# Designs tried in a protein design run: designed miniproteins, single chains, continued (5). Part 29

Each design is a single chain, and the fold is of that chain. pLDDT is the mean over its residues in the fold that is shown.

## One batch from the design tools (miniprotein)

Design m16981
Fold by ESMFold2-Fast:
Formats: C-alpha cells, sequence, structure tokens
Structure m16981 (fold): chain A 70 residues (1-70)
C-alpha cells in the first residue's frame, strides 16, 4: 500500500540520519499510522530543515506520497 511505502521510506531515512533525529522520525511514522496527514506534513517540513542536503530528495519523495493520501 502507499502507506506501507511511506513507512518503508521513513525507515530508510532513519537508517541514514543521526540517532538524535530518530524520535522525530518515529513521531512522523506514528502520524502516518494514525492517518494524521496534516501533522505528518508539518513534521516532514521540520525534518527537511535538520537533514543533510543529500537526503532532501528522499524527504521530497516522502512528501509527495503523503500528499497523495491527503
Amino acid sequence: SLKDEILALLDELKSKVPAELHPLIDELKQAIEQEDFERAQRLLVRLALLVPDELLPLIQKIGQLISQLS
């Protein structure tokens, strides 16, 4: 499912970021599982400000998929 794809991409993102960002990613995963897509979008914007530029394409892909569920 689209939701399962988003959760898998968030797990990939989690593997590529420092441990200090893991709680924010876990909160985003929780928002997706609860289908709170407005909260998920806000959390993703905050993550985009905290990740290295190399990970921005992954963030953008996740954001596009969340928009399809909104």
Scores: mean pLDDT 88

Design m16982
Fold by ESMFold2-Fast:
Parts: structure tokens; sequence; C-alpha cells
Structure m16982 (fold): chain A 91 residues (1-91)
């Protein structure tokens, strides 16, 4: 549902803005992980979930500064949702 996806995206942005203490539009990996833990539940062990988070965070850290912009975080969450759907189909 496109409307639900847009509302989820808006809620995610609000959470990112709340975690972004200095208002520069970027999150450190630690701040990003806290936001991620609050929003995403995968049917994976914690160790695998953390490994997936770290791998995807590195993939979306396009400027290599150890931080993720809001745009990179939105791409990350979109890719995570699509990957989660694919994993559910594989069983």
Amino acid sequence: DKELEEKLRQAERRLMEAADTDGDGVLSFEEFYEVYRGMVTLDLPEEEEKALFEALAKKYDKDGDGKLSFAEFEEFLRDLRERGKQLAQER
C-alpha cells in the first residue's frame, strides 16, 4: 500500500530527526542502529540481524565518512524491506 509506505517513511524521518541531535541531516552508525532497532523486526537471530545491518550500512555509506544521510537511510530501509520479502519467500 503506497499510502502506508509514505506514512511509514514520514514516521521514519521523524525518528531520524529526533536522533539527529545536531540537526545536520546525518546520523552516526550508533544513532542509526538505535533508530533501526526501534523500527525493524526481522525473523532473524540478533547476530544475523546485526551483521545484515552492518553490511547494508556500509553499502549505503556512499561518501565513506561513517555516517548515513537521511536519503541513504531511506534507501537502506527500502532495500531491507525488499530483502526481507525475498527471504520470506525462500523459506
Scores: mean pLDDT 66

Design m16983
Fold by ESMFold2-Fast:
Structure m16983 (fold): chain A 80 residues (1-80)
Amino acid sequence: MVEELKKLVDEAAEIAREITRLNREMSRLKKQIEEAKKNGDEEKLKEYQAQLDSVQARLDELHKKLKEITKKINELREKL
């Protein structure tokens, strides 16, 4: 029981680290979008926006997984 809780907490921490990494990628893409706007490069703007949308979709998936793990942690705590 306690070992299962520890495994879920470790998995949640790993997902949180991946979310942090992807948020950094989003920050870089937003800077690239600002530079593309400054330069009037509409094609690069579209490319960076598509990349940003892809990263956002990945973040949404990770947040969903984190919610599922959090629910399992809460269920295990109720039984401790």
Scores: mean pLDDT 84

Design m16984
Fold by ESMFold2-Fast:
Structure m16984 (fold): chain A 72 residues (1-72)
Amino acid sequence: SAAEAEREKRIAEYKKLAEEINETVGEELIEMEDQGKSYEEILEKLRKENPEAAEKLERIKKLIEEARAEEA
């Protein structure tokens, strides 16, 4: 079905973006989370230091929100 195709596409995109983020800024993200930084603080820092990673993180959040909305 079209819904299954869209879901598989979102999962594939999510996995690719998550892998790329983990390889590029994964350690920094873990350190910032351990320091208790909010999503907004992490995103602001990444936009300044690594704008590509910031865009990928925002896209991941949107994909998660889309998946949650589909389950509701």
Scores: mean pLDDT 79

Design m16985
Fold by ESMFold2-Fast:
Structure m16985 (fold): chain A 66 residues (1-66)
Amino acid sequence: SFGEELSELLEGVRSGELSAEEALERARKLYEEEIPKLDLHGQIAAKLQLIGLEFDIELLEKKKAA
């Protein structure tokens, strides 16, 4: 599922297998591929999941900088 794919990207950033930029680019591509398959409610849910991932990645980057 889309949420599972986003979770894998976040784990990739945590493990150091992916940079924040790579994970965000992949997440955006997954979102763009997913959105035409979804109704309005699904599109809103997918956008919220993407925003959540972006925030989680920003928090990880801030912790690394601190």
Scores: mean pLDDT 82

Design m16986
Fold by ESMFold2-Fast:
Parts: structure tokens; sequence; C-alpha cells
Structure m16986 (fold): chain A 89 residues (1-89)
């Protein structure tokens, strides 16, 4: 994962997902400053990615349950439109 100590990282994740919490823990372990935004819909995922892109150096998108792939892709597209580096599907 191309995350460096001191980088500001935003996570768009699934509510209550163990994967989201594992990714957050791993990023903190790498020395990153982490902000988590959970999304329950494609629109919430887009909003989360837009807001995070204003303040973070990298957005990380976490895939979760069977509905999360569309949300993850939407978040990725919004981060890319904002010119923010994105990691995830």
Amino acid sequence: LPVKPGQRVGIVGDPGSGSTHSVKGGLIGLGAEVTLRNARSVEEAKEAARELSKTVDIVVVVTGPNTSLKMAQAAREEAEKAGTPVIGP
C-alpha cells in the first residue's frame, strides 16, 4: 500500500464492517492520520469521497458486503474527479 507516515488518509467504508476496521487499523499502524466515513448508498459514497478529497492526501475505498462494490466504484470515481489519489476497487 503506497501510504507513508504522516499522510492524511480518508476511508470510505461499509458501516460496521470488520474489513473497514482492519484497514483503518493497518493505516494507523503505518503512521497515517485516518478519517473514516461510512456509506450505505451510492450517493452517500460519492458525498463521503467528495468531502474527504477536500482534506486528505489519499482516499482508500473498502469493499464489503455484496452491495458495496457499486458504492466503492462510485467513491473511487469521485476521488479521481477531484484529483485525489485513490486506493481500492
Scores: mean pLDDT 75

Design m16987
Fold by ESMFold2-Fast:
Structure m16987 (fold): chain A 85 residues (1-85)
Amino acid sequence: MEVEIKYVVVLPNVSGEKLLEIQKALGLRGIGALMGAFRDKKTGEVLGGIWAASEKDAKEAAKFVEEEFGIETEIRPGSEFEQVL
């Protein structure tokens, strides 16, 4: 069963190691969000981010990342991104 990605929490300039720490922390909190790589349709760049199925999950992930890791996040619609193969 495929999960529809409705929201993306963008994590600018974050290392792969830090992304793994964030993914583990989100899992421990029970936030419905998955780490991934996607192409931004506006910039054409491939970015690291958190994929969320709901606006609530996206907002919870963004707040958690900001509070725990001090990383500025941006929540954008999943439709603004293309999945990387």
Scores: mean pLDDT 72

Design m16988
Fold by ESMFold2-Fast:
Structure m16988 (fold): chain A 69 residues (1-69)
Amino acid sequence: SSSLRKKIDDLLKKGQEEYEKAFKESPEKGIQVAEKYGREISGIDGLGRSVGHYFTGTARDRAQEALEK
């Protein structure tokens, strides 16, 4: 439904904002924030599961790259 899609969009936006703040402090803190919001998004529906998984995966890849530099 459109209400579930909006919930996914709202959580993704907030998750991305909180992830960027945490990542500036530490890549590891960024991952923790991404995993929290990724889990919440993944619990909504099938689309949420895909979006949450992609968000968490992308956040981990970015953090791993930063830790290797």
Scores: mean pLDDT 83

Design m16989
Fold by ESMFold2-Fast:
Structure m16989 (fold): chain A 66 residues (1-66)
Amino acid sequence: LSREELLEKAKAIEEAAKELAKRLGISLATALRAVEMAALGYSPEEIAEQFGISLEDARAAVEIAA
């Protein structure tokens, strides 16, 4: 993978986390942790309960991490 492709991937993840944080009124750190928990295999229900976000938003985080 080229450095350019890795930068694009990192930017996309950061952009998604920033947008989620703005929409939900939560911190960027919390949004990033939700995406990371999804990558670690936590269920959408668990993520939704942990951060007080909707189940649909938690599922979006899981799909981004897949």
Scores: mean pLDDT 72

Design m16990
Fold by ESMFold2-Fast:
Structure m16990 (fold): chain A 63 residues (1-63)
Amino acid sequence: SQSLYEQALEAVREGNVEKAVELGIELARRGDFSSAGDIVLALVKAGYHDEALKLGLAIEEIS
């Protein structure tokens, strides 16, 4: 079975930014802040700056 982190990365690659943000938030809620931060970086590298900011702010609120 595909991990939550791998599903989030695939969502970024496919341009499904809504799913990538939702899965990034779920990673943070599970305490996986490292993987959640990697999804922020993946969104930035793909040019999804607004979604990267949204996820980053959500991670800060959860932590």
Scores: mean pLDDT 87

Design m16991
Fold by ESMFold2-Fast:
Parts: sequence; structure tokens; C-alpha cells
Structure m16991 (fold): chain A 62 residues (1-62)
Amino acid sequence: SEEELLAKYEEATTPPLAELEKKIADAAKNNEDASIPAQAQAQKELIEKTGKEILEGQLSKL
């Protein structure tokens, strides 16, 4: 079902995305080197893209 696929997507992506979002926010707060939030953002985008491609592929077959 669509709900089951969404739950699997959330379980796979939520923890790593939350950690990366925290790194981006903390870097901004602490005036960290710009490469830190940039690298975290790139990794976040990769996780989101990969997860979405899998989810959308499965949903399109329903």
C-alpha cells in the first residue's frame, strides 16, 4: 500500500536527515567553516534523492 511505502521511506530517511539538519543548523549557529554545512547539505540531498526515486518507482507501479 501507499501508506506502507511511505512508512518505509520515513524509517530509512528520517534519522540520517535529522542528524544532517542538526549539523547544518549547528554550523550556522557556531559560525563554522562553510564546507561543513555544504557537505552535510549535499549528503542530505543525496539521501532524499535516492529515497524519493525508490519511493516514486514503487508508487508508480501501484
Scores: mean pLDDT 75

Design m16992
Fold by ESMFold2-Fast:
Structure m16992 (fold): chain A 78 residues (1-78)
Amino acid sequence: SAGKKEGQELYKTHCLACHGPNGEGNAALGAPNLKNLKSDLKMDEDTLYTYIHSGGMPGLSEKFDDDQLKALASYIAS
């Protein structure tokens, strides 16, 4: 099962440098704000999982097993 704490640590390791510590994004790096994922990006947990798994973020599709990716997507979508 996906865990919020595991998702938070995966975010901190792989996403925070570009998307910010609170998911606020970084326009200079082209990283979108993740705080309003559903309203701003039209993504939910399942869509985000599919996006990352399909290589939507370069260099990340091969970094996670299924449980890690579910934990990360759940954390970002919450």
Scores: mean pLDDT 73

Design m16993
Fold by ESMFold2-Fast:
Structure m16993 (fold): chain A 61 residues (1-61)
Amino acid sequence: SSELLRLVAEYIRVVGDMQQQIIALRRDASLSASERRRQEANVLAEMHDRLAALRREAAAL
C-alpha cells in the first residue's frame, strides 16, 4: 500500500538521521568521552521515540 511505502521511507529517514548525528558526535574532538556518551544517549532516546511512533502507525494498518 502507499501508506506502507511512506512508513518505509520515514523509517529509512529516521535511521539515516540517527547515523548522521552519531557520526557527527564521534567526529567532534571537542567532546569528552562522557559528554559524547551522554549526547549519544540523548540521540538514541529521541530516535527511539520517533521509531515508536512509526511502529504505532504500522500497527494501525
Scores: mean pLDDT 86

Design m16994
Fold by ESMFold2-Fast:
Structure m16994 (fold): chain A 93 residues (1-93)
Amino acid sequence: SEEQLRLLEEALNILREALKEKDPGKQVSLINEAIKLVEEARKLGPPSPEGVRILEEMKKIAEQILKKSKDLKVRLAVNRLINLIDEMIKEAG
């Protein structure tokens, strides 16, 4: 849906901000914001092919954050996001 794509695009933009963020506490806050938006998008049903492309891009950025961060709270938040993305992609078929 158009609403689902808007939520996923907003989550992607917030995750791009998280990748640039230097403060671990602010980075966790941004990642948790992205998680909320992806959870709201998931409630709207299985993602379209366009939605899957946005989710795959979010996963790439999340994996970059995970590679750069040694902070345990950041790593836990990113792993929660990656798991949510993977489940949502699975629901696409």
Scores: mean pLDDT 91

Design m16995
Fold by ESMFold2-Fast:
Structure m16995 (fold): chain A 90 residues (1-90)
Amino acid sequence: SELDKLFEEALKNADNPEKLLEHLEKIEAYVRSHTLSEEEVEEIHEQMKKIAKAILSVSDKIDPLTLVQLLLRLVALDTEAEVLYRQQQR
């Protein structure tokens, strides 16, 4: 799956804020350009949790404000996917 590859790349770059942000932007573009299934929304939720844990595991290497910004963006993306899915049900 294209979405699976995007998550894999995000996870690989959890210790590089700039590259991670680029991959999150690609996932965001995917979410906005595709009709999401319930399964994909559930996958996004679980993968956002994994990415958050990965970022937190290297938090000592990341500027605190950048860390907060990345975590907020993960929450925003997860929420957007759920909202878009609900809107597409009718």
Scores: mean pLDDT 84

Design m16996
Fold by ESMFold2-Fast:
Structure m16996 (fold): chain A 68 residues (1-68)
Amino acid sequence: MSASVRLIEALSDEELRALVLEVIDGLVANGWSPEEIRATLEALAATLSPAKAAVVREVLAERLAELA
């Protein structure tokens, strides 16, 4: 696995949730569209275990709904 995937797998679900929120907020602040953010985080989720992927997808769905 890449270094980023290894770090994410080592996080608790609470830490991962906080990290995903920070990443989304940072991408929004840098002018990324909701479509670009979704594609990027879905690609990341696809490299994770099913349990961690579910956390990423849940946070992504909740935050992108707020941006619509």
Scores: mean pLDDT 80

Design m16997
Fold by ESMFold2-Fast:
Structure m16997 (fold): chain A 90 residues (1-90)
Amino acid sequence: MADELLEKGKKLFEEGNLDEARKHYEEALEIYRKEGNKEGIADALYGLALVYKAQGNYGLAQEYANRAVKIYLELGKHDKALEVARAIYT
């Protein structure tokens, strides 16, 4: 399931395995898009933003973070949108 890919991506990111984390987040994102799961899409985009920030690609990190923030705000998840902003812009 896409949730299992998302959780594995988070674990790989915490372990510093950025390439494998990115792959799992990208696979989760495609499944969530096919399912129309907007929260899952935002969660996977946030994971990708964290990976790109860790790799020093601040432009892509901000692009993915802004996409995640937009979806979280549309869902009324203001605390999650704030979490993304704090993680990427601080």
Scores: mean pLDDT 89

Design m16998
Fold by ESMFold2-Fast:
Structure m16998 (fold): chain A 79 residues (1-79)
Amino acid sequence: MENRKEFLKEVEKYRDEILKMLILSTIDPEALKKFLEFSVYLAKAAERYSKVTDPEERQKIIDEALKKLKEVYKEITSI
């Protein structure tokens, strides 16, 4: 669905942070575990986004996903 592409475009703005997490995940098992758990979280957030039609609820899903991205990034870069 087109709505998942909108969600992914917002996440793609953080491409450099995601790439850094991916690189760290190739050298540390704890980073890999956290990155995989985050990937599952993003998949579930994208599914939820695709089912919601209210603009305010959609924005909350984006904001929550970006907050989670920043939290996981901090955790992985602290390993």
Scores: mean pLDDT 81

Design m16999
Fold by ESMFold2-Fast:
Structure m16999 (fold): chain A 73 residues (1-73)
Amino acid sequence: EREERSQRLDDAILADLEARGLEPLTPYEAYVVAKRRGLSDEEAERVAKENAYRIMDAAWKRRQELEKLLEEL
């Protein structure tokens, strides 16, 4: 069953995250953690979206820093 399978996957992801100190590495993991904290679907989606933007922003800033270092060479 799709819903039961999804719940088992979410439980497995949460258990893995607990072993890692609950630090999500992907937007989906952030969504699962937020849902387990008791946030609504809308709030969990917002948290996942913010986490996605944070990851993209960090990657973009890292690229900018590397480009700056290359310009200094």
Scores: mean pLDDT 67

Design m17000
Fold by ESMFold2-Fast:
Structure m17000 (fold): chain A 119 residues (1-119)
Amino acid sequence: MIEINPERVERLVRAIEEAAREGSIDLLFKKISEALGVPEDAFDEALKLAGFPKEEVDKILAKVQANLSARNLALFIAGLVGGLDPNAKTPGRFAFEKVLGEKNVKELLEAAKKVLKKL
C-alpha cells in the first residue's frame, strides 16, 4: 500500500497556489520538483516518455498561462498524469509513475484534489 505523506501533499498544494499567485507555469514545475525531491527536468522526461506531442503540450501550456489560476494548474497537473482516477492506465500515468515514482504521482493527485476542493 502506497503511504501518502501529508506534509509533502501540503507543500505541493502551496506550490500550485504560489505558481498561480506569481502567474508562472515555470515556477509550478520548479516548486513541485523541489517538493517531490526530483530534478526540474524530470517533468520534461516524463512528458517525452508519455509521447505527448510538443505542439499539443505548447498549446495546453499557452491556454493554462492565459487563464492562470490554482484550479487550472491543478486540472493541468491531473491531466498530465492521466486524470484523477487512482487506477487510470494511460500513457501519462505510466510515464509519470516510471520517471517520478508511484508515490510522488499519488501525492501530486492528492494535492490537485485538495486545490480543487478549496475552489
Scores: mean pLDDT 76

Design m17001
Fold by ESMFold2-Fast:
Structure m17001 (fold): chain A 79 residues (1-79)
Amino acid sequence: MEKEREELIKGIEDQIEAVKKAKPYLPKELEPKVERVIEALKEAKEIIEKGVTEENLKKVEELLEEVEPDVEALSEALR
């Protein structure tokens, strides 16, 4: 359980850093989308830090689904 929690947290932190690193190369119009994605990833990290449970994983999934359109827009801009 702790190893899974550590791996999930590391994955989320790596994603946050990747988004931050990409920010200078994205159009200014997408800056609000960058901020929303970073905030969602930070919230997901906090949820996982409380425990890797089915309920918490569901909350993380719902949170990430909410920002999926923003993630798609950022991915398209980097193509």
Scores: mean pLDDT 80

Design m17002
Fold by ESMFold2-Fast:
Structure m17002 (fold): chain A 78 residues (1-78)
Amino acid sequence: SELEALNQEAIARFTKAVQDKDLAALEQAKAELTARHAALRARLEAQGASPEELQLLDDFDRGFQRAYEAAKKAVESE
């Protein structure tokens, strides 16, 4: 749910930045969402999340990084 909400927000914000050709908005979205992912992971670790749960979060973070790279390439392309 929280992870799903973060993924939905990432898709929305990256899509808008690509549509608007707004690199600054894309970089701001990446920075804010990266910090929120890190905070979620730290909180789950503190609460005793299993290695499997942390691995799922890490898998989503890798997907997020790939989505960012694709969005950045799209914004920078003419």
Scores: mean pLDDT 83

Design m17003
Fold by ESMFold2-Fast:
Order: structure tokens, then sequence, then C-alpha cells
Structure m17003 (fold): chain A 99 residues (1-99)
């Protein structure tokens, strides 16, 4: 499985597991990341993949997430992101700072 496929499956798992706020939070995080241009970047660009991996790691650890409100972060919780981080680790994708 490619890194892109692994990341896509991890995000899909978070959306299916949680359902509540994951999409909006990821969108806000990507908008706040100066490396990412959502109007031009594809999901297989290195910058987008790294930003998504960082989002998963921060959320799984309960860390502060740039661009995402505390209310939205608390609504999502950590379980969905911890599942996503575990899936990425199993697929051989390294996430810096993940539990």
Amino acid sequence: MSEKEAVEKAVLAMLLYSGNGVGPALYQYLLADPRVDLSTDSWDSPEVLEAVKEFIAKLANGEDIPGVSEELKNLIGTDAAQLAAKMLKKAGVEIEGAP
C-alpha cells in the first residue's frame, strides 16, 4: 500500500469512527498550515501528507492543534486519531510524535 493510500484509509477510518467534527477540524488545520494550499495541492503532495500525519499525531496525543478550536478538538476526542495512528504504523508509515 502506498503512503497516500494508507493516509487516505486512516482519515476515512477517523471519519467513520467519530463522525463528529473530524472533517471540519482537518480542513481548519490544513488552512492554517502555511505549507499547504488547498486550492492547488493534491492529496499525494508531500506537504499535504505530512500535514495530515501531523494532525493525526497531535489529535491522538491531545495536543493543541493550530487552526482548530478546543471545543472542536474535545468533541472529536482522541480515540479516532489513535486508531488512525495505529493503522498508519501497521501500514509502515512513520508519524513523528505519535504515541
Scores: mean pLDDT 74

Design m17004
Fold by ESMFold2-Fast:
Structure m17004 (fold): chain A 77 residues (1-77)
Amino acid sequence: LREEAERAEKEGDLKKAADYYARLADELFQQGRLEEAREAAERALSLDPNNKKARGALAMALLGQGRDEEAERLIAE
């Protein structure tokens, strides 16, 4: 996933790269690696701010870390 994300970035496919980073964030979250999951999700959003999967993964990582206010801001409309 990380290697696929880095390859997509080099090829200029930022949306595809964001999808790979969002998937990486989800896997890291499932492993309890919350800080790394947050970083991967933030990277995905930096590449594609409209990536709903990345926003969800970031919110879940923040909730897991007890950062509820920051998670709330991401899902608020």
Scores: mean pLDDT 78

Design m17005
Fold by ESMFold2-Fast:
Structure m17005 (fold): chain A 69 residues (1-69)
Amino acid sequence: SQKQEEEEQRLRELNERGSRSGRLSDLARKEGKDVPSGGLVALTMGTNARYNEKDAEEIYKWAEEVYKS
């Protein structure tokens, strides 16, 4: 449960950062990441039923690395 809560909090924080940067969503699409039309924000909001937690997590791990740069 603690690991799950930490992962959910991390994804929530990355979603907030993603909503402040439309460029990140565009970069993800350019690199062939499967990003919905609503951008990275739409992934964590659960608005796209084709995404599962693992697919969203992989994209957010990539975004986290980009934000570290």
Scores: mean pLDDT 57

Design m17006
Fold by ESMFold2-Fast:
Structure m17006 (fold): chain A 78 residues (1-78)
Amino acid sequence: MMKELEELAAQLEALIQQALAAGKLTPAQRAQIEALSKKIIALIEALPDSVISAEEKALGIALYTNLLSRLEAAIAAQ
């Protein structure tokens, strides 16, 4: 799970950097970011409390749930 989570997070980071560099978010990039965020959220939800606390899990879920809105705001600020 952790390695899979790290790999998905790395893919998501690459897409974010591409969108920021371009100053825009394409429909294809939006769909990929949404799909990756959903997969990451599902993996975080599946992590046992012995690996990650309930509070850390909630923060991680919130981070990825709000990622597109935050990215759109960052692009608009450029």
Scores: mean pLDDT 79

Design m17007
Fold by ESMFold2-Fast:
Structure m17007 (fold): chain A 98 residues (1-98)
Amino acid sequence: AEALRRELLEQLRAEIEALGERFDYEKYGELLKRLEELLRRLIEEAVRYAVEKDGEAARAEAVPPGLEIYRLLIEMFRLAGDEESVEEAEAVIKKALE
C-alpha cells in the first residue's frame, strides 16, 4: 500500500500546484475530499496497528505520510484563504511532533 500511497500523494501535489496557478472552486472541493479520505484511512490504520501491535514501530512508519497529507491540506486551505483551517491543521502537526 505504501507505494500506491506515495504515487497518489505525488499526483495530488502536482494538482494542488496547478490549482495555485489557476484557482478553481470545483477542483478545490475534489482535491480536498481526496486528501481528507486518504488521511482518514491512514490515521485509522495507524491507530489500529499502534493499539494491536507494538505501536511504536507502526506509529513511526505512519506519522510521516500523515504529516505530508496535513502539509498538503495547509497548502489547499491557504489557496482558498481559509486561515482558520490552516491554524487548525498546523496545531495538529505541532501536537503530532510533541
Scores: mean pLDDT 74

Design m17008
Fold by ESMFold2-Fast:
Structure m17008 (fold): chain A 85 residues (1-85)
Amino acid sequence: SHMKEELKKALEEMKELMSKSKSISELEKFAIELVELILKEDYEGIRKLIKERHGVELKDEALERVVKDVIDGIPIMIKKLKDFL
């Protein structure tokens, strides 16, 4: 789907920008892991990752909200990373 192709392109761009950084935080690594799981449609993996990191078990509605917020945040994150190169 168009969404999957755009998400894959965004993931590759995020990885490239972060590989050019002199430092990568645990938050940046976590964001990449979430995007990879979203791209794979591994929603159970997303639930497990969030439960492991934050101790919260997401219900379906909360999971859908998190996925949307992550996807919506990607272009803003990429733009900011480019502005600091």
Scores: mean pLDDT 78

Design m17009
Fold by ESMFold2-Fast:
Structure m17009 (fold): chain A 70 residues (1-70)
Amino acid sequence: SSLKEKAKEEMERRGVRIITEKRAPDELRKELSALVKEYVAKLDKAKNEEEIKKIMEEFKKDLEELERKI
């Protein structure tokens, strides 16, 4: 669905933002890439809009936790 595509784009965009704006070290870039891939895989398994929203909220929380380590 278009919602899954938009969610994937948002996840990738947020990952790139942290790499570029926060100047994340290579180790953290690898963790960030793995996190994005994991959540994209979860989005592919989502069955409805509510699941997509829940996955996005979980992604944002994990991303914020990772960003705090920078």
Scores: mean pLDDT 78

Design m17010
Fold by ESMFold2-Fast:
Structure m17010 (fold): chain A 73 residues (1-73)
Amino acid sequence: MPLDVDGDGVLTREEFVGYLVDVAGLPREVAEELFRKLDKDGDGVITREELRKGLAEMGAQLTDEQLAALFGP
C-alpha cells in the first residue's frame, strides 16, 4: 500500500515519520530529524521531488520503485 493516502504526491510529517518508525524501525526522534532536514520550507509536507532532491544532496537517491512505495504509482 502506498504511504501517500491523499494520492496528491506529498507526504505529511506524520505519514513519513510513521513509515520510518513502523516499517524501518527508526526511533521517532531520528525520523523527525530526517523530516525536518527534507522539509526545507517548514510547511509540514514533503513532495516527491523535494524528497528526491533532498536525499540527492545528502549523497543518497531513491529508486522509482522506492518512490512508488512511498507516494504510489
Scores: mean pLDDT 66

Design m17011
Fold by ESMFold2-Fast:
Structure m17011 (fold): chain A 100 residues (1-100)
Amino acid sequence: MSKEQLIADLRGEIRSVAELAEQLRRLIEEKGTDDREVVLQATALSITSIGVLFLAKQAGVDIERAEEILRLSLELVKAISAGDDEKAIELAERIVELAR
């Protein structure tokens, strides 16, 4: 895989993280953390965040940003599991900002 292709794929996955996090923020505001759709979207965000870290390490760029995105996505899953709607929204907003 070329470095240019890796960087393009990384940028695409970071955009996907931002979109998933914004969608998840809206779902939590509308339905709360107990909703199955919120749990499924949080799982998708975590999987995508792992992919971002893998691509960042392979490309040798944005590694610290990718690590922070993954850390925040795992904290978000914990907040959802705890039923902490306010913290889950705050964490989703932080992921959106970091992924811009």
Scores: mean pLDDT 87

Design m17012
Fold by ESMFold2-Fast:
Structure m17012 (fold): chain A 82 residues (1-82)
Amino acid sequence: ADDIGIGAVRALGASAVDNPEISNEQAAYAAGEVGAKILGKEKASVEEGIEIAEEALRLGRDELTEEEIEGAERLLEKARAA
C-alpha cells in the first residue's frame, strides 16, 4: 500500500541523513529491504527494491520533507552503484 511505501521511503531518507557515509553495499541492502516490505515479500532483489522505492517516492513526494526526499534519492543512487 502507498502508506507502507511512503513510510519505508521516509525511513530510507532518515537512514541516509543519519549515515551520510553509507556504503553502496549497505544502500543496496537497504533498498532490497524496502522493496520486500512494500511488496509484502520476505525478500526482494536490489533492482526490485530500487524500482518500487523510486515509485513510492514519486507518488508520496508531497508527504515527505525535502531532507527525506534528498536522503532517499542519494541512498537509491548508491544502491544502483553497488
Scores: mean pLDDT 76

Design m17013
Fold by ESMFold2-Fast:
Structure m17013 (fold): chain A 112 residues (1-112)
Amino acid sequence: MTEVERRLAEIYRRLTEVLQKLAAGELSIDQALEEIKKLLREMTRAVEQLPEDKRPEALANLRDTVFAVVRTLLSAGAPEDKIREALDEIMKEASPEIREVLRQAYEDALAA
């Protein structure tokens, strides 16, 4: 496992912890959104650092992760507008490829 792949695994673990704490009522929606924005920015940057041959798998994992994040936030009662604003902030800094992944994951999560 490369250093970047190890970093992605650590970010995923931290995201899972944030989502678990949100579901348990240990974090407010606003606190969870700030932590999620930070972690998704780190994940996005790490994916962009991967070699081209590793990128498709990482993009698929990013899509699944963002889908799970949005669904958990909606289930916890987060307003759709707040979720959209958080993702828009991340997308402003992201490559076109990653922006499309984030947009699609968000739309799929709303449709579910």
Scores: mean pLDDT 85

Design m17014
Fold by ESMFold2-Fast:
Structure m17014 (fold): chain A 85 residues (1-85)
Amino acid sequence: SMVEEWLEILRRSEREGVRTPESEEAERVLLAAHALVVAKRTGEVSEAMRPYLELAETLENAEELAEELERLLERRLEEERQAEE
């Protein structure tokens, strides 16, 4: 999945302690997708999120990324509930 691929790039960069063009792009793409999810859910975004929402408009698959991120957030919430017992 696209979001998982971007997340893996970020994790690898963190693990190696190295910034790459790919890891920088991954961060930007994920933040843009997150801003789009917030806009969809609340109908508004904070001023701090506006640059990322604008960035989402330049991405070919921004809506697809937002949908995938939303699914991953739901899965993570369930995992947190199970981990807490």
Scores: mean pLDDT 75

Design m17015
Fold by ESMFold2-Fast:
Structure m17015 (fold): chain A 79 residues (1-79)
Amino acid sequence: MLSDEEAEALLEAFERRAEEILSYIKNNPSVTEEQVQEYVAGFRATADTVAPLLSPENAARLEALVADFEAKAEAILKE
């Protein structure tokens, strides 16, 4: 299992990656809905792979982060 320090670094990396993807989608109108769905699916799959390495508390934080990312990506597609 990851240490709390390793878990914090991992969560920060996921937060940064989510913001990079969302910024890319917002600033590139040529990005298709299919491509956005692929980014969302890839982000979820990566999170699901590392979740078992986290404490229940940090796994819940990761799930909340992924859910927030999915909601924000969906909101951009509706604009």
Scores: mean pLDDT 84

